# Designed miniproteins, single chains, continued (3), part 89

Each design is a single chain, and the fold is of that chain. pLDDT is the mean over its residues in the fold that is shown.

## One batch from the design tools (miniprotein)

Design m11281
Fold by ESMFold2-Fast:
Structure m11281 (fold): chain A 75 residues (1-75)
Amino acid sequence: MDEKIKEYEERLKKDPNDAEAWLNLAKALMKQGKYEEALEYANKAEELYLKEKGKVDLESLIPLYVEYLRSIVLK
């Protein structure tokens, strides 16, 4: 699990606009119970998908993840 987080962090060092890497980091942090950090990274992924104008096929999953994480972090 930790190796996957490091892999996505290395991807972001090479391309900080990799929305998929931000989303996958958010998923990994959520699995570790770090919901506040996961929400931050999920929001970053959503921002990048909006900038990319439909470049990614995971559009429907990002709002669901953000809403889910908000329900945990804010309540």
Scores: mean pLDDT 68

Design m11282
Fold by ESMFold2-Fast:
Structure m11282 (fold): chain A 98 residues (1-98)
Amino acid sequence: MEEKKKQEEEDKEEAYRIGRALGRAVMLSIELVLAKKDPNTPKEVIEELQKRADEASAEANEAIRRYKEKGLDPEVVLEGLAEGMNEGRKEFREIEKK
């Protein structure tokens, strides 16, 4: 009747997913700022980055809300953050290629 191990595994998975959402939002926001500062960046790339950054920001705000409600492990969130940043970087590369 003790489901503590299952709950701990579910909490870790949720913390990691929250970190991934935050990491993606952070990376897309950084790439958007850098793209806006580079006069050689096409307007269409900036517009797609803005759209993706806005979407990622909305997902990150929802993720922060879930984190506050559950009191999840910040170390697992940081692990997910690194992966989310890698995902955002790959997404930027695809947008840049058009």
Scores: mean pLDDT 79

Design m11283
Fold by ESMFold2-Fast:
Structure m11283 (fold): chain A 80 residues (1-80)
Amino acid sequence: SMKKKLEEEVEKLALEVQRLAKELHEIVPGNFTEEQLKLIEEASKYVEKAAEAYKEGKYEEAIEYLKKAKKLLEEALKLA
């Protein structure tokens, strides 16, 4: 079903975001730049919005928020 496919996409994106956050912590031990911290903070806000959307059954909205979080974390890694 469409719902199951959307739920699976949310799960995949959430795992990718979690992995990127872990990689950032491992590659940049202890001291993020101000620019990296801003990107990480914005990514965290989108993760929170995605969790809220998921709880409300708004899977497409959750996917979009997780994509934004992923992009921000990838940008933070490029600055490492």
Scores: mean pLDDT 84

Design m11284
Fold by ESMFold2-Fast:
Structure m11284 (fold): chain A 76 residues (1-76)
Amino acid sequence: SSRLQQAIQQTENLIATVRREQAAGRISPETADRVIAELEKMLADLKAGKLPSSQDVAKVVGMVLRAIGDAIDREL
């Protein structure tokens, strides 16, 4: 489905963004590795045609938002 393909692309874009922020020194390697591991797990499920649970989505979204917040705080 187009929605599944969009979710896959958005998840891949998030992984790329986290890696870019890690390379720029704005996110610690430990935080980046943890966030990327959860995103890669979600990506694998999506590629298998399995939609993640609402709980899994909320967990991953929370981790990504926290990592972005940490990156912003490092610039202030």
Scores: mean pLDDT 78

Design m11285
Fold by ESMFold2-Fast:
Structure m11285 (fold): chain A 86 residues (1-86)
Amino acid sequence: MMEEEARRVKELLAERGVEATEEQVRELIEELRRLFKENREEIKKLAEEEKDPEKREKIERLLEAAEKGPPEFLREQHEAFLEELA
């Protein structure tokens, strides 16, 4: 649910020393969901066309995390990614 997801993302950002308002976190979650909906088919095609099993699993994992919501997606990324979003 959006409210719980926003709280989890805000907690993750706070653990990294990044202060964000609930409004900013909600906007970020909505934008990430929109981007993944728009690119879902392309990301899925990339995963199926990728011949390196390790890279394919990473793409599939990111796609699954994105479908579950932005907090799971951000958890799969490096610290730099969270800093860029803050």
Scores: mean pLDDT 62

Design m11287
Fold by ESMFold2-Fast:
Structure m11287 (fold): chain A 66 residues (1-66)
Amino acid sequence: SRETRKRLILDVLRGSKGYVSYRTLARMLGISESTVRELARELNKVLKDGKIESVRGKGLRFVPIE
């Protein structure tokens, strides 16, 4: 489901050191890079303990609130 894919994206990012590319996340989850981008935007609307940071050429990283 869409919610399961959001959970998986968040879990990967929370467990990763540094940035994870859109291509890597898409490949891991069996979805398109555009779907990863959409789900990351949706996650950012509801996250309260941090944010997903996007950097051109690097991808996505979870940044916790200090």
Scores: mean pLDDT 84

Design m11288
Fold by ESMFold2-Fast:
Structure m11288 (fold): chain A 111 residues (1-111)
Amino acid sequence: EEPLLEVEFDPSDPETQRAVGELLRILAEARAAGLPDEFFRAKLTVQSPEDARAAVEAAREIARLLKDYLEGKITPDEFIKRLDELEAQTTSPAAKELIRAAREAVEKMKK
């Protein structure tokens, strides 16, 4: 029940609150679908609504890649390559932290 994702943000900003709420909802849906929690274990500091929205998009892409990996559609090396490409395409610190956590989890599963 307690989310593995810890998020620090400005609670007075309604747009940031909405995006953080969406991020937590995506993680709850991923957990309900049986996706491993390790891929979403991160501590984020969200600096703006734009940063929060980028983290939401990163979480959705990570969940999609994780599902494809678990279904045998991609290899661990292909998963890592896609995560590296996502990191290169974002300037969001929160999104980069989520991608980093997912990458570490994939590397541990390669063993």
Scores: mean pLDDT 80

Design m11289
Fold by ESMFold2-Fast:
Structure m11289 (fold): chain A 90 residues (1-90)
Amino acid sequence: SELEAEKERLREIVEKMRELVRSELPNSEKIERLQKILKEAEDVLARLRQLNSPLIKQASLLKSSAEGMILKVKRGEPLTENDVPKIDLS
């Protein structure tokens, strides 16, 4: 279903965030990857808003988390598992 496809996309975005947290990449590359993740989250959020989807809250949280992670990396602060949002996709 379309709903299950969108849930899977949100899970993929979360997994990309977790991989970045665990990575030993330079901060500049982490910012570039986070900006791509942010764009993906913004695209999903815009689509879900047009559809009045029950997943809007989850997508909005991913967008906000990506923005926060970018700011942390720019400030030289380490990313942790706590920076990755826990999303209820049940």
Scores: mean pLDDT 88

Design m11290
Fold by ESMFold2-Fast:
Formats: C-alpha cells, sequence, structure tokens
Structure m11290 (fold): chain A 74 residues (1-74)
C-alpha cells in the first residue's frame, strides 16, 4: 500500500538512511504520482543531503521531484 511505502520512507529519513528514503518515496510515487507526502519526503531528503555536503545526490533528488510535479500538472 502507498501509505506503508510513505511510512517506510519517513522512517528511513529519520534514521538518516537517505538512499532507502529515496527508494521508498519513489516506489510510492510509482503507484500514486500525486502523493504529496512522498514528494515532501523527497524534498526533505534533498535538503538533508545539501546540509551533509552531498551536492550531486541532492541535485538528482530535486530533479526527480520536479519531474513528478510536472506529471501532476499535465
Amino acid sequence: MVEELVKKAREALEKGDFDKAIEYAKQALDIDPSNIEAIEILNRVARALLAAGQLEKAREVYDYSVEVIKKIKK
């Protein structure tokens, strides 16, 4: 269920496991591209990666969230 994937993404983010947080959030968005909470988790991961100095990875996450938003606004 989408809710379980969003929950797992949030738990991974709280643990600092950004790779797992991204993975679960993307899986949730594959099922429901309009899931705002999953998009918010990706944005929070991108900010955390920037704070950690992981600039390239933060950019990749940000670009993915922009592409998802574009699909919603069709």
Scores: mean pLDDT 80

Design m11292
Fold by ESMFold2-Fast:
Structure m11292 (fold): chain A 77 residues (1-77)
Amino acid sequence: SEVDKAVEELVNTLKKAGKEEYAKRAQELIDELRAAPGATDDHVVAVARGSLAFAKRGEYEKAVQMLENALAEVRAA
């Protein structure tokens, strides 16, 4: 699954950086986003890839914030 691959890359990138709490928070937010009625697989992939881009730059707080914003937007729809 493209979703599972994108999520795995994000979580593993955070874990390899030693950011275990950010990795855990990212997984929780992705699980909530995937469970939300308004979220599509394409949307989850796009959000996970955007978050991964921040994580690869060492911007871990922004990586998590992107996931939190996406979840808030889906829940407000």
Scores: mean pLDDT 86

Design m11293
Fold by ESMFold2-Fast:
Structure m11293 (fold): chain A 63 residues (1-63)
Amino acid sequence: SLEEELLKLGKEYAEAVKNGDYKRAKELAEKAVELAEKLEGERGELLKGQAEAAAKLAEEKLK
């Protein structure tokens, strides 16, 4: 399911952050945004917002 794919991306994002790989973390979060956009309704909007926030946090670490 799309939610299972999003969960896997979240786990990979957490691992990338632990390893200081913020470039990979950003890429994983951006992919999560694309998957969340395929979900309809309030759940998809919530997960998209979370993925967008994760991407911004990773990008800030690259500056």
Scores: mean pLDDT 82

Design m11294
Fold by ESMFold2-Fast:
Structure m11294 (fold): chain A 80 residues (1-80)
Amino acid sequence: AEEYYQKGLELYKQGKYAEAAYYFLQAINADPSYAQAWYNLGKVLYKMGKKDLAIHAYEQALRLDPNFEEAKKNLAKVKA
């Protein structure tokens, strides 16, 4: 899970959003409770203009970690 997650972060920094999303999904497939991977999937989906999917990803991160402040903040911004 961690290896896929780190690769996703690297690709996100390069602006390769579709590839970053792929690796965040691989991290989630390896560990579906990986709240950070759901959160960063939401960020990359939002960058790709996929707002509804980004909302879903942020909601999954918050379901796994209800005190995830960055996920709460970004969810509020996307819903505004």
Scores: mean pLDDT 85

Design m11295
Fold by ESMFold2-Fast:
Structure m11295 (fold): chain A 65 residues (1-65)
Amino acid sequence: LKGKKYKVLEDIEAKSKDELSLKKGDIIEILEVIDEEKVLVKNLKTGEEGIISFLELREKTELIE
């Protein structure tokens, strides 16, 4: 998964301080797989890094690269 890029299809709201809020149309890159439930991502439009869940990645993003 590291280095794969995804397009955000719908807004994702951070539920904790370690999580990243994303907007529809943002492009994210997977930096690291943290565990079975969480990935560290970078928002390529803002440069911000943070955690999202695999559920949000699966349901709210689309693989582009």
Scores: mean pLDDT 83

Design m11296
Fold by ESMFold2-Fast:
Structure m11296 (fold): chain A 80 residues (1-80)
Amino acid sequence: MSESIRAEVDVGIAQILIGVAKLLFEKGDYEGAIELLEKAIKIAEEALKRAKELGDKKLAEQAEKTIKEAKEELEKAKKA
């Protein structure tokens, strides 16, 4: 797998983890939501680093938006 394809896949995985974490939060599993959101942030931050190294501005923007969403959801889960 090329670094570009890997970074794109990693952003997709992070987005899926955020979606599952939101579902867990709605079901009252705040600890499970926190765990998945922390994993999503780590994956998206690695993808952002690779996107920047590759000069892929679109992928970098997607990764940054994914990190921001995950951090916002993590703050909500931690306050619950």
Scores: mean pLDDT 86

Design m11298
Fold by ESMFold2-Fast:
Structure m11298 (fold): chain A 58 residues (1-58)
Amino acid sequence: MTDQEEIDFLDRVARAALAAGATPEEVKRAVHALMQGDWERAFAALSPEAAAAVRKAL
């Protein structure tokens, strides 16, 4: 994966989570977990609604 593809992916995740009412701190934790490949921790950092919005955006 290129750096640009990773940035675009993380931007989509962040925008979807924020649109669903996630806080900037929750988004930061989720993005950091995704950068580490830890999908379980990423979704655990978000509300169920924000997690569903992120899954839909992927």
Scores: mean pLDDT 78

Design m11299
Fold by ESMFold2-Fast:
Structure m11299 (fold): chain A 94 residues (1-94)
Amino acid sequence: MEKVEERLKEVGKRIEEARRLAEEVMELARQSGDKEAIELAEKAMRLVAAAEKAYDSAKRLSPEGAEVEVDVALSLIDQAEALAEEARKLIEAL
């Protein structure tokens, strides 16, 4: 139980960090006017929203179901962070 609860706290924190990163990168992308960077930032924002839904589901499920949704949320966060980082690199190259 404590292991799942600890993972849920980690996911919640990572979602907040990923959302902040995606929002910051979106603002920079819009300021740059680079279409590709904007598209990547928009995709990152959508993945963060999907991770939030998986996290909300995990909080309402049994421990076994919660572990599956936690893994889904972490995968979505990793993808969102990768896209945000790619967008940031494109903006920095301009």
Scores: mean pLDDT 84

Design m11300
Fold by ESMFold2-Fast:
Structure m11300 (fold): chain A 81 residues (1-81)
Amino acid sequence: MSEEELWREVDAALAIMTLATLLNIYKEKGDEEKAKRFEEALDRAVSLYKAGDYPGMFRVAAEAAEEAGLTRVAEQFRKLA
C-alpha cells in the first residue's frame, strides 16, 4: 500500500466516522429529520466507499458536514473529492 493509498483510507474512515457521529448527535437531540438525512448520507457514503468512489463519498460527507454547520470540515472533505 502506498502512503497516498493509506492516507486516502484514513480520510475515508474519518468521513464515515463524521457521518456516524452527526447521526448519533441528532438522534440524541430528537431531530428526526436531520437524523434521517445523516443516516441516508451514511448509507450512501458506505455504498460509494464499497464501490471505490472516494470522490463521491467525500462529496456526501462534505454536504452533510455543511448541513450540520461544520464549514471547515466540509471544506476539507471537498478538497479530497
Scores: mean pLDDT 86

Design m11301
Fold by ESMFold2-Fast:
Structure m11301 (fold): chain A 68 residues (1-68)
Amino acid sequence: MEAVEKAKEYLEKAKEAIEAGDVETAEKYLQQAREALSEARRAGADPEELEKLEKEIKELEVKIRTLK
């Protein structure tokens, strides 16, 4: 599914931004990942894949919060 692949791609970009110390860019990519997850959900993606993506997005959001 294109939307699932987009979410994974944005998650990787968010991780790279976090490692570079660019919190603002990481937040933008997490927002894009969340949008792609919503698209995947509407398209009827596998619930197991959706759970995995949601968990990863939340984990990175928590990590960004601790960098404040």
Scores: mean pLDDT 81

Design m11302
Fold by ESMFold2-Fast:
Structure m11302 (fold): chain A 85 residues (1-85)
Amino acid sequence: MKELAIEYVKLKEELKKKTEEAYEKTKDEEIRELGENTLKEAEEIALGGLKEAVREKNEEIAKKGLEEAIELLKKTIKELEEKLK
């Protein structure tokens, strides 16, 4: 869990940085919206997993939520990197 939470935080910071870099190169407002929407969705997934884990009394649900949030962040970072090529 702790390692997963650290990775999640690092990927959020990386997404913010990649969004800024991609926006500066393209001046495309859709890039800013993509970054902001992905950050919001990833947070909702992570928090939703935590809430469900408490409801079901199953810590693995919280872990799965973090893993899904991490995968979403990685996917959008990769999309932004392709736009920077």
Scores: mean pLDDT 83

Design m11303
Fold by ESMFold2-Fast:
Structure m11303 (fold): chain A 119 residues (1-119)
Amino acid sequence: EEKKKEEEKKKEIELLVGTFESLLAMAYWLALKADPEEAEKIKEIIKKEAEKIIEEIEKEDPEAAEELRKKFEELLEEYEKRFEEARKLLEEDPEAFLAKLEALSPVTAEVVRKRLEKE
């Protein structure tokens, strides 16, 4: 039964990583198209909530928590780097911007595309 619980926890961690990625991409999109102040607040909230979740996971599974923490740190660094690249790309070529975003996260790209085209 312990093996089944470990598999379920790994699935939950993967879902959390995907959720953080999507939320960071939304904050990033808001910074580019809408309100930079609001986008920064959302990014700060995501960062704080991620830290809390990782600390709770660490109590039960330190290895999984360390893996998630490293992945989240990588996402934050990539987010900041991608922000500058995509701001420039969005000004020069919006289609190329969407193509790059799709290569990183098809789900996130779909959300961003709907915001550009429809809402």
Scores: mean pLDDT 67

Design m11304
Fold by ESMFold2-Fast:
Structure m11304 (fold): chain A 95 residues (1-95)
Amino acid sequence: KKAEVAELMNAGAAAYAAGDYEKAVEYYRKAAELAPDTIEGALALYNAGLALEKLGKYEEAIEEYRRSRELFRHLGDEEGAKLAEEKEEEARKKL
């Protein structure tokens, strides 16, 4: 379970670095699905948002950042929640 999530996060990061943002979104969303209610899952949602912004999909990016923020807050990670909130606001300015 945890090894699979790490592999998906690494695959997402590699896809993002290669400019394959569609693949990055797929890997990060799968990581988030496999790691519900975890900091790693919240980070996967945040990274999916970053990849969606690279694709110009700002409305979808905002939704992923919102989910990331809610999960970070639920887990007591106020810094993670703030990071996701800032990205939501930045992406909204692109609409």
Scores: mean pLDDT 89

Design m11305
Fold by ESMFold2-Fast:
Structure m11305 (fold): chain A 73 residues (1-73)
Amino acid sequence: SMKEGEELRRKAQEYIDSGEQAVKAGDVHQAVQYLVEASRYAKKLEELGDTESAEELKKRIAAVAQQVAAALE
């Protein structure tokens, strides 16, 4: 349903934002956990048929994952 897609997208965005905040705080372990949860919600959104929103969320997740990789150097 439309409401289910909106909830999944909102949850994924919340986890991405939390991941970005965790990286900035130096908590790379917490950031990875948030990105795993964000990826799960993005996958559910893709399975619901909202492939465009899922791809945009995956792109944002990948950007934060690159920030995690940089922080580990």
Scores: mean pLDDT 86

Design m11306
Fold by ESMFold2-Fast:
Structure m11306 (fold): chain A 81 residues (1-81)
Amino acid sequence: SEIEKEFEAAVAADPRLQQLRDELESRIEKVPEMTDEELGAFVDELMRRRRELARKGTPQAVLEMGLIDRALRKIAEKVAE
């Protein structure tokens, strides 16, 4: 709860992170309309971006990785429906 509030505050304070969140949320809303190939490509893209951010290890990269991890969780939930 406190960790999530702190994360939300950090994202809200950074316009670049807000833009990334909005982009990811818009793409996730399209998941039920995606083909298997489109879904696979989207997940592969996010996993690749996550690995690149993990290698950087900067505070900014940690926040971006947090947004990607949340996106991957939401995708899994929508696919499991």
Scores: mean pLDDT 85

Design m11307
Fold by ESMFold2-Fast:
Structure m11307 (fold): chain A 74 residues (1-74)
Amino acid sequence: VSEEELEAEVLLALGEIYMAIGNKDYERGDKENAIESYKKAIELFEEARRIGSPELQAEADANIADAKKKIEEL
């Protein structure tokens, strides 16, 4: 695994953590904090998409779409 691929995988994982934080905030009725967590996740996924493999780019794109949909529902 290249340094670049490892960095992309770490960014994807961090984005997923922020998605989980946002989901918990949303479940608690904290829409403002949920939106901020989803936005942070999108930033991380976009960076992972930029430097990652085509397979990781597809996964990042799916996560970005999910995060954007969750923000639109708030």
Scores: mean pLDDT 85

Design m11308
Fold by ESMFold2-Fast:
Structure m11308 (fold): chain A 68 residues (1-68)
Amino acid sequence: MSEEERRELARRAAEAYKAGDVAGAVEHVQRLLRAGASEEEIVEWLVEAGLSEEEARALVELARLTLP
């Protein structure tokens, strides 16, 4: 997965979250984690996409806790 693809996936996660689709947002963040993106990178991209740092960190934590 390219860096551009990862940023696009983070943007989709942020859009899903803002639309109230928390499950969809979590799935997108889990895909980023499985692709080898760090938690800090994902938080940064989510904030760039319009989430607050608090929202971004909470979403990443939820996604991490639900990974196998």
Scores: mean pLDDT 83

Design m11309
Fold by ESMFold2-Fast:
Structure m11309 (fold): chain A 79 residues (1-79)
Amino acid sequence: MWSKEELEKKVEQMIEDAKKAVDEAIKSGNKEKIEEVIKAIDRAIAELKKLKDMYPENAEILDKAIEELKKLKEEAKKA
């Protein structure tokens, strides 16, 4: 069972990991790595949507995280 504090920490870690992965993929110029990172972000968004359904009281935090991941996905696509 996730506490609000644990959920916030998980969300922050997920966003930081995604930022790092996107930055590394873009710097590599490797199309396959970029596509892999996009798929990983899609999986992260799906997980956050699932958490939002389970913990609707944290919907605002989860929605902001989903928006940040969508922005990172857009950055990866433009590379």
Scores: mean pLDDT 81

Design m11310
Fold by ESMFold2-Fast:
Structure m11310 (fold): chain A 80 residues (1-80)
Amino acid sequence: KGLEKIIEEIKKVLEEKGKVTKEELAEILEKYGPEISVETNQEISEKILQLLDKEGSDVLSKEGAEELIKEIEELKKKYG
């Protein structure tokens, strides 16, 4: 559902560009956020900010994006 679609869109951007920007992540969350709870959306947003802070930029590397995908998959296990 919403979490699965978020994961799929992040993977697609990563496969096409090798990186995912903060803007692209915001667009994905805006599009699929209504399909998930407010609490889950907030937790994903927090994880994105933590990973971007670790990168020191508004861009997630392949490694950073893969870590975000793992975090969302864990949320999917808890939510589903």
Scores: mean pLDDT 82

Design m11311
Fold by ESMFold2-Fast:
Structure m11311 (fold): chain A 101 residues (1-101)
Amino acid sequence: MAAERALEGAREAKRGAESGDAKKAAEGAARAAYGADYAARSGPGDPENAEAATEAAEAAKEAAKKAIEQEGRESAIYGSAAGSSAAGASFSALRAGGEGA
């Protein structure tokens, strides 16, 4: 399910943030954003939550790109931001309908 992919990406983003691996956090956030976007578009759901999921997914993609481009502390900060946005996208996608196969 698309919502399961969003949750898996969010878990990878969290693991990356906890281990200080900003690149892994950014990659997890990008996967969560992709899963959230797909769930929001594929499921019949609340249009408001679908819009919120899309916005959070785009924010997660932007933060993930910045995390990859930066080094050291700034990379870790953007990785953490990407993880937070990805979690928000996953939550909104689940509420928008993520019940579809």
Scores: mean pLDDT 63

Design m11312
Fold by ESMFold2-Fast:
Structure m11312 (fold): chain A 61 residues (1-61)
Amino acid sequence: MASDEEIEEAAETLAKAFGISKEEARALVRAAEAGDVERARAIASKHLTPEQADRLIKAYS
């Protein structure tokens, strides 16, 4: 179970790396940490390729 601080830090890193909003990055990280793969994949697929989305979900789930 990730802390809110860890989720915030991961979200900021993703937002900077992929040029997405911090709010969307935070939602993606929270979904992945919760094991909600379907929701995490849906958010990631808006901004990332399927391969990038899959790797990201695997890293944060």
Scores: mean pLDDT 73

Design m11313
Fold by ESMFold2-Fast:
Structure m11313 (fold): chain A 60 residues (1-60)
Amino acid sequence: AAADARRVAAAARRAAEEGDLAGALSSYHQAKILLEQDPASEEAREALAEARRAVEATGL
């Protein structure tokens, strides 16, 4: 659902701000699942993009 995707996106952004790699990876996996369940969801796609950026920001 859009609400779940928005929550995941917010969690990913927070993880990036805090340098929390584990949180960023968790958000990334959740976003992938949401996008698989609803491939047409813009919110799920945005959540995945945000989570990818968070992983890249915290993974190095």
Scores: mean pLDDT 79

Design m11314
Fold by ESMFold2-Fast:
Structure m11314 (fold): chain A 82 residues (1-82)
Amino acid sequence: MKKEEAERLLKEAEELEKEAEELAKKAAELLKYYNENKEKLSKEEQEKLLEEAAELQAEAVEKYAEAKKLKEEAEKLLKEAE
């Protein structure tokens, strides 16, 4: 019972980590575009890119935190499993 539940939680954690990596990659690409095109962008466009990158990074951090929580729950279940 608990071992199968732990395995399910680990798979869910892996999927969340992949989603977090995608979001972090998009944030990094936006920051790179900002840095390379800063002189060509209006102040409003610059602020929008930084805000969008910050939001994506925040979402990635939240998904990494969720994945960590699921891994911790899985470890507890594995320790309680005989």
Scores: mean pLDDT 83

Design m11315
Fold by ESMFold2-Fast:
Structure m11315 (fold): chain A 58 residues (1-58)
Amino acid sequence: DEEANKIREELNKELEEKYKDEILKLGKETKDNSLAQEKTVELLEEADKKFQELMKKL
């Protein structure tokens, strides 16, 4: 059915547009939080490494 194919394509486009908006909103919140967490862990790991080096000197 050619009409069914056209409806499917239109639905797919509408879903893609709506999903893009939702992904953008969710992405900023999730990605920003994840990136901040990853950066914090990296800083903590570097601090721990430096602390261990200092302890070896003591």
Scores: mean pLDDT 64

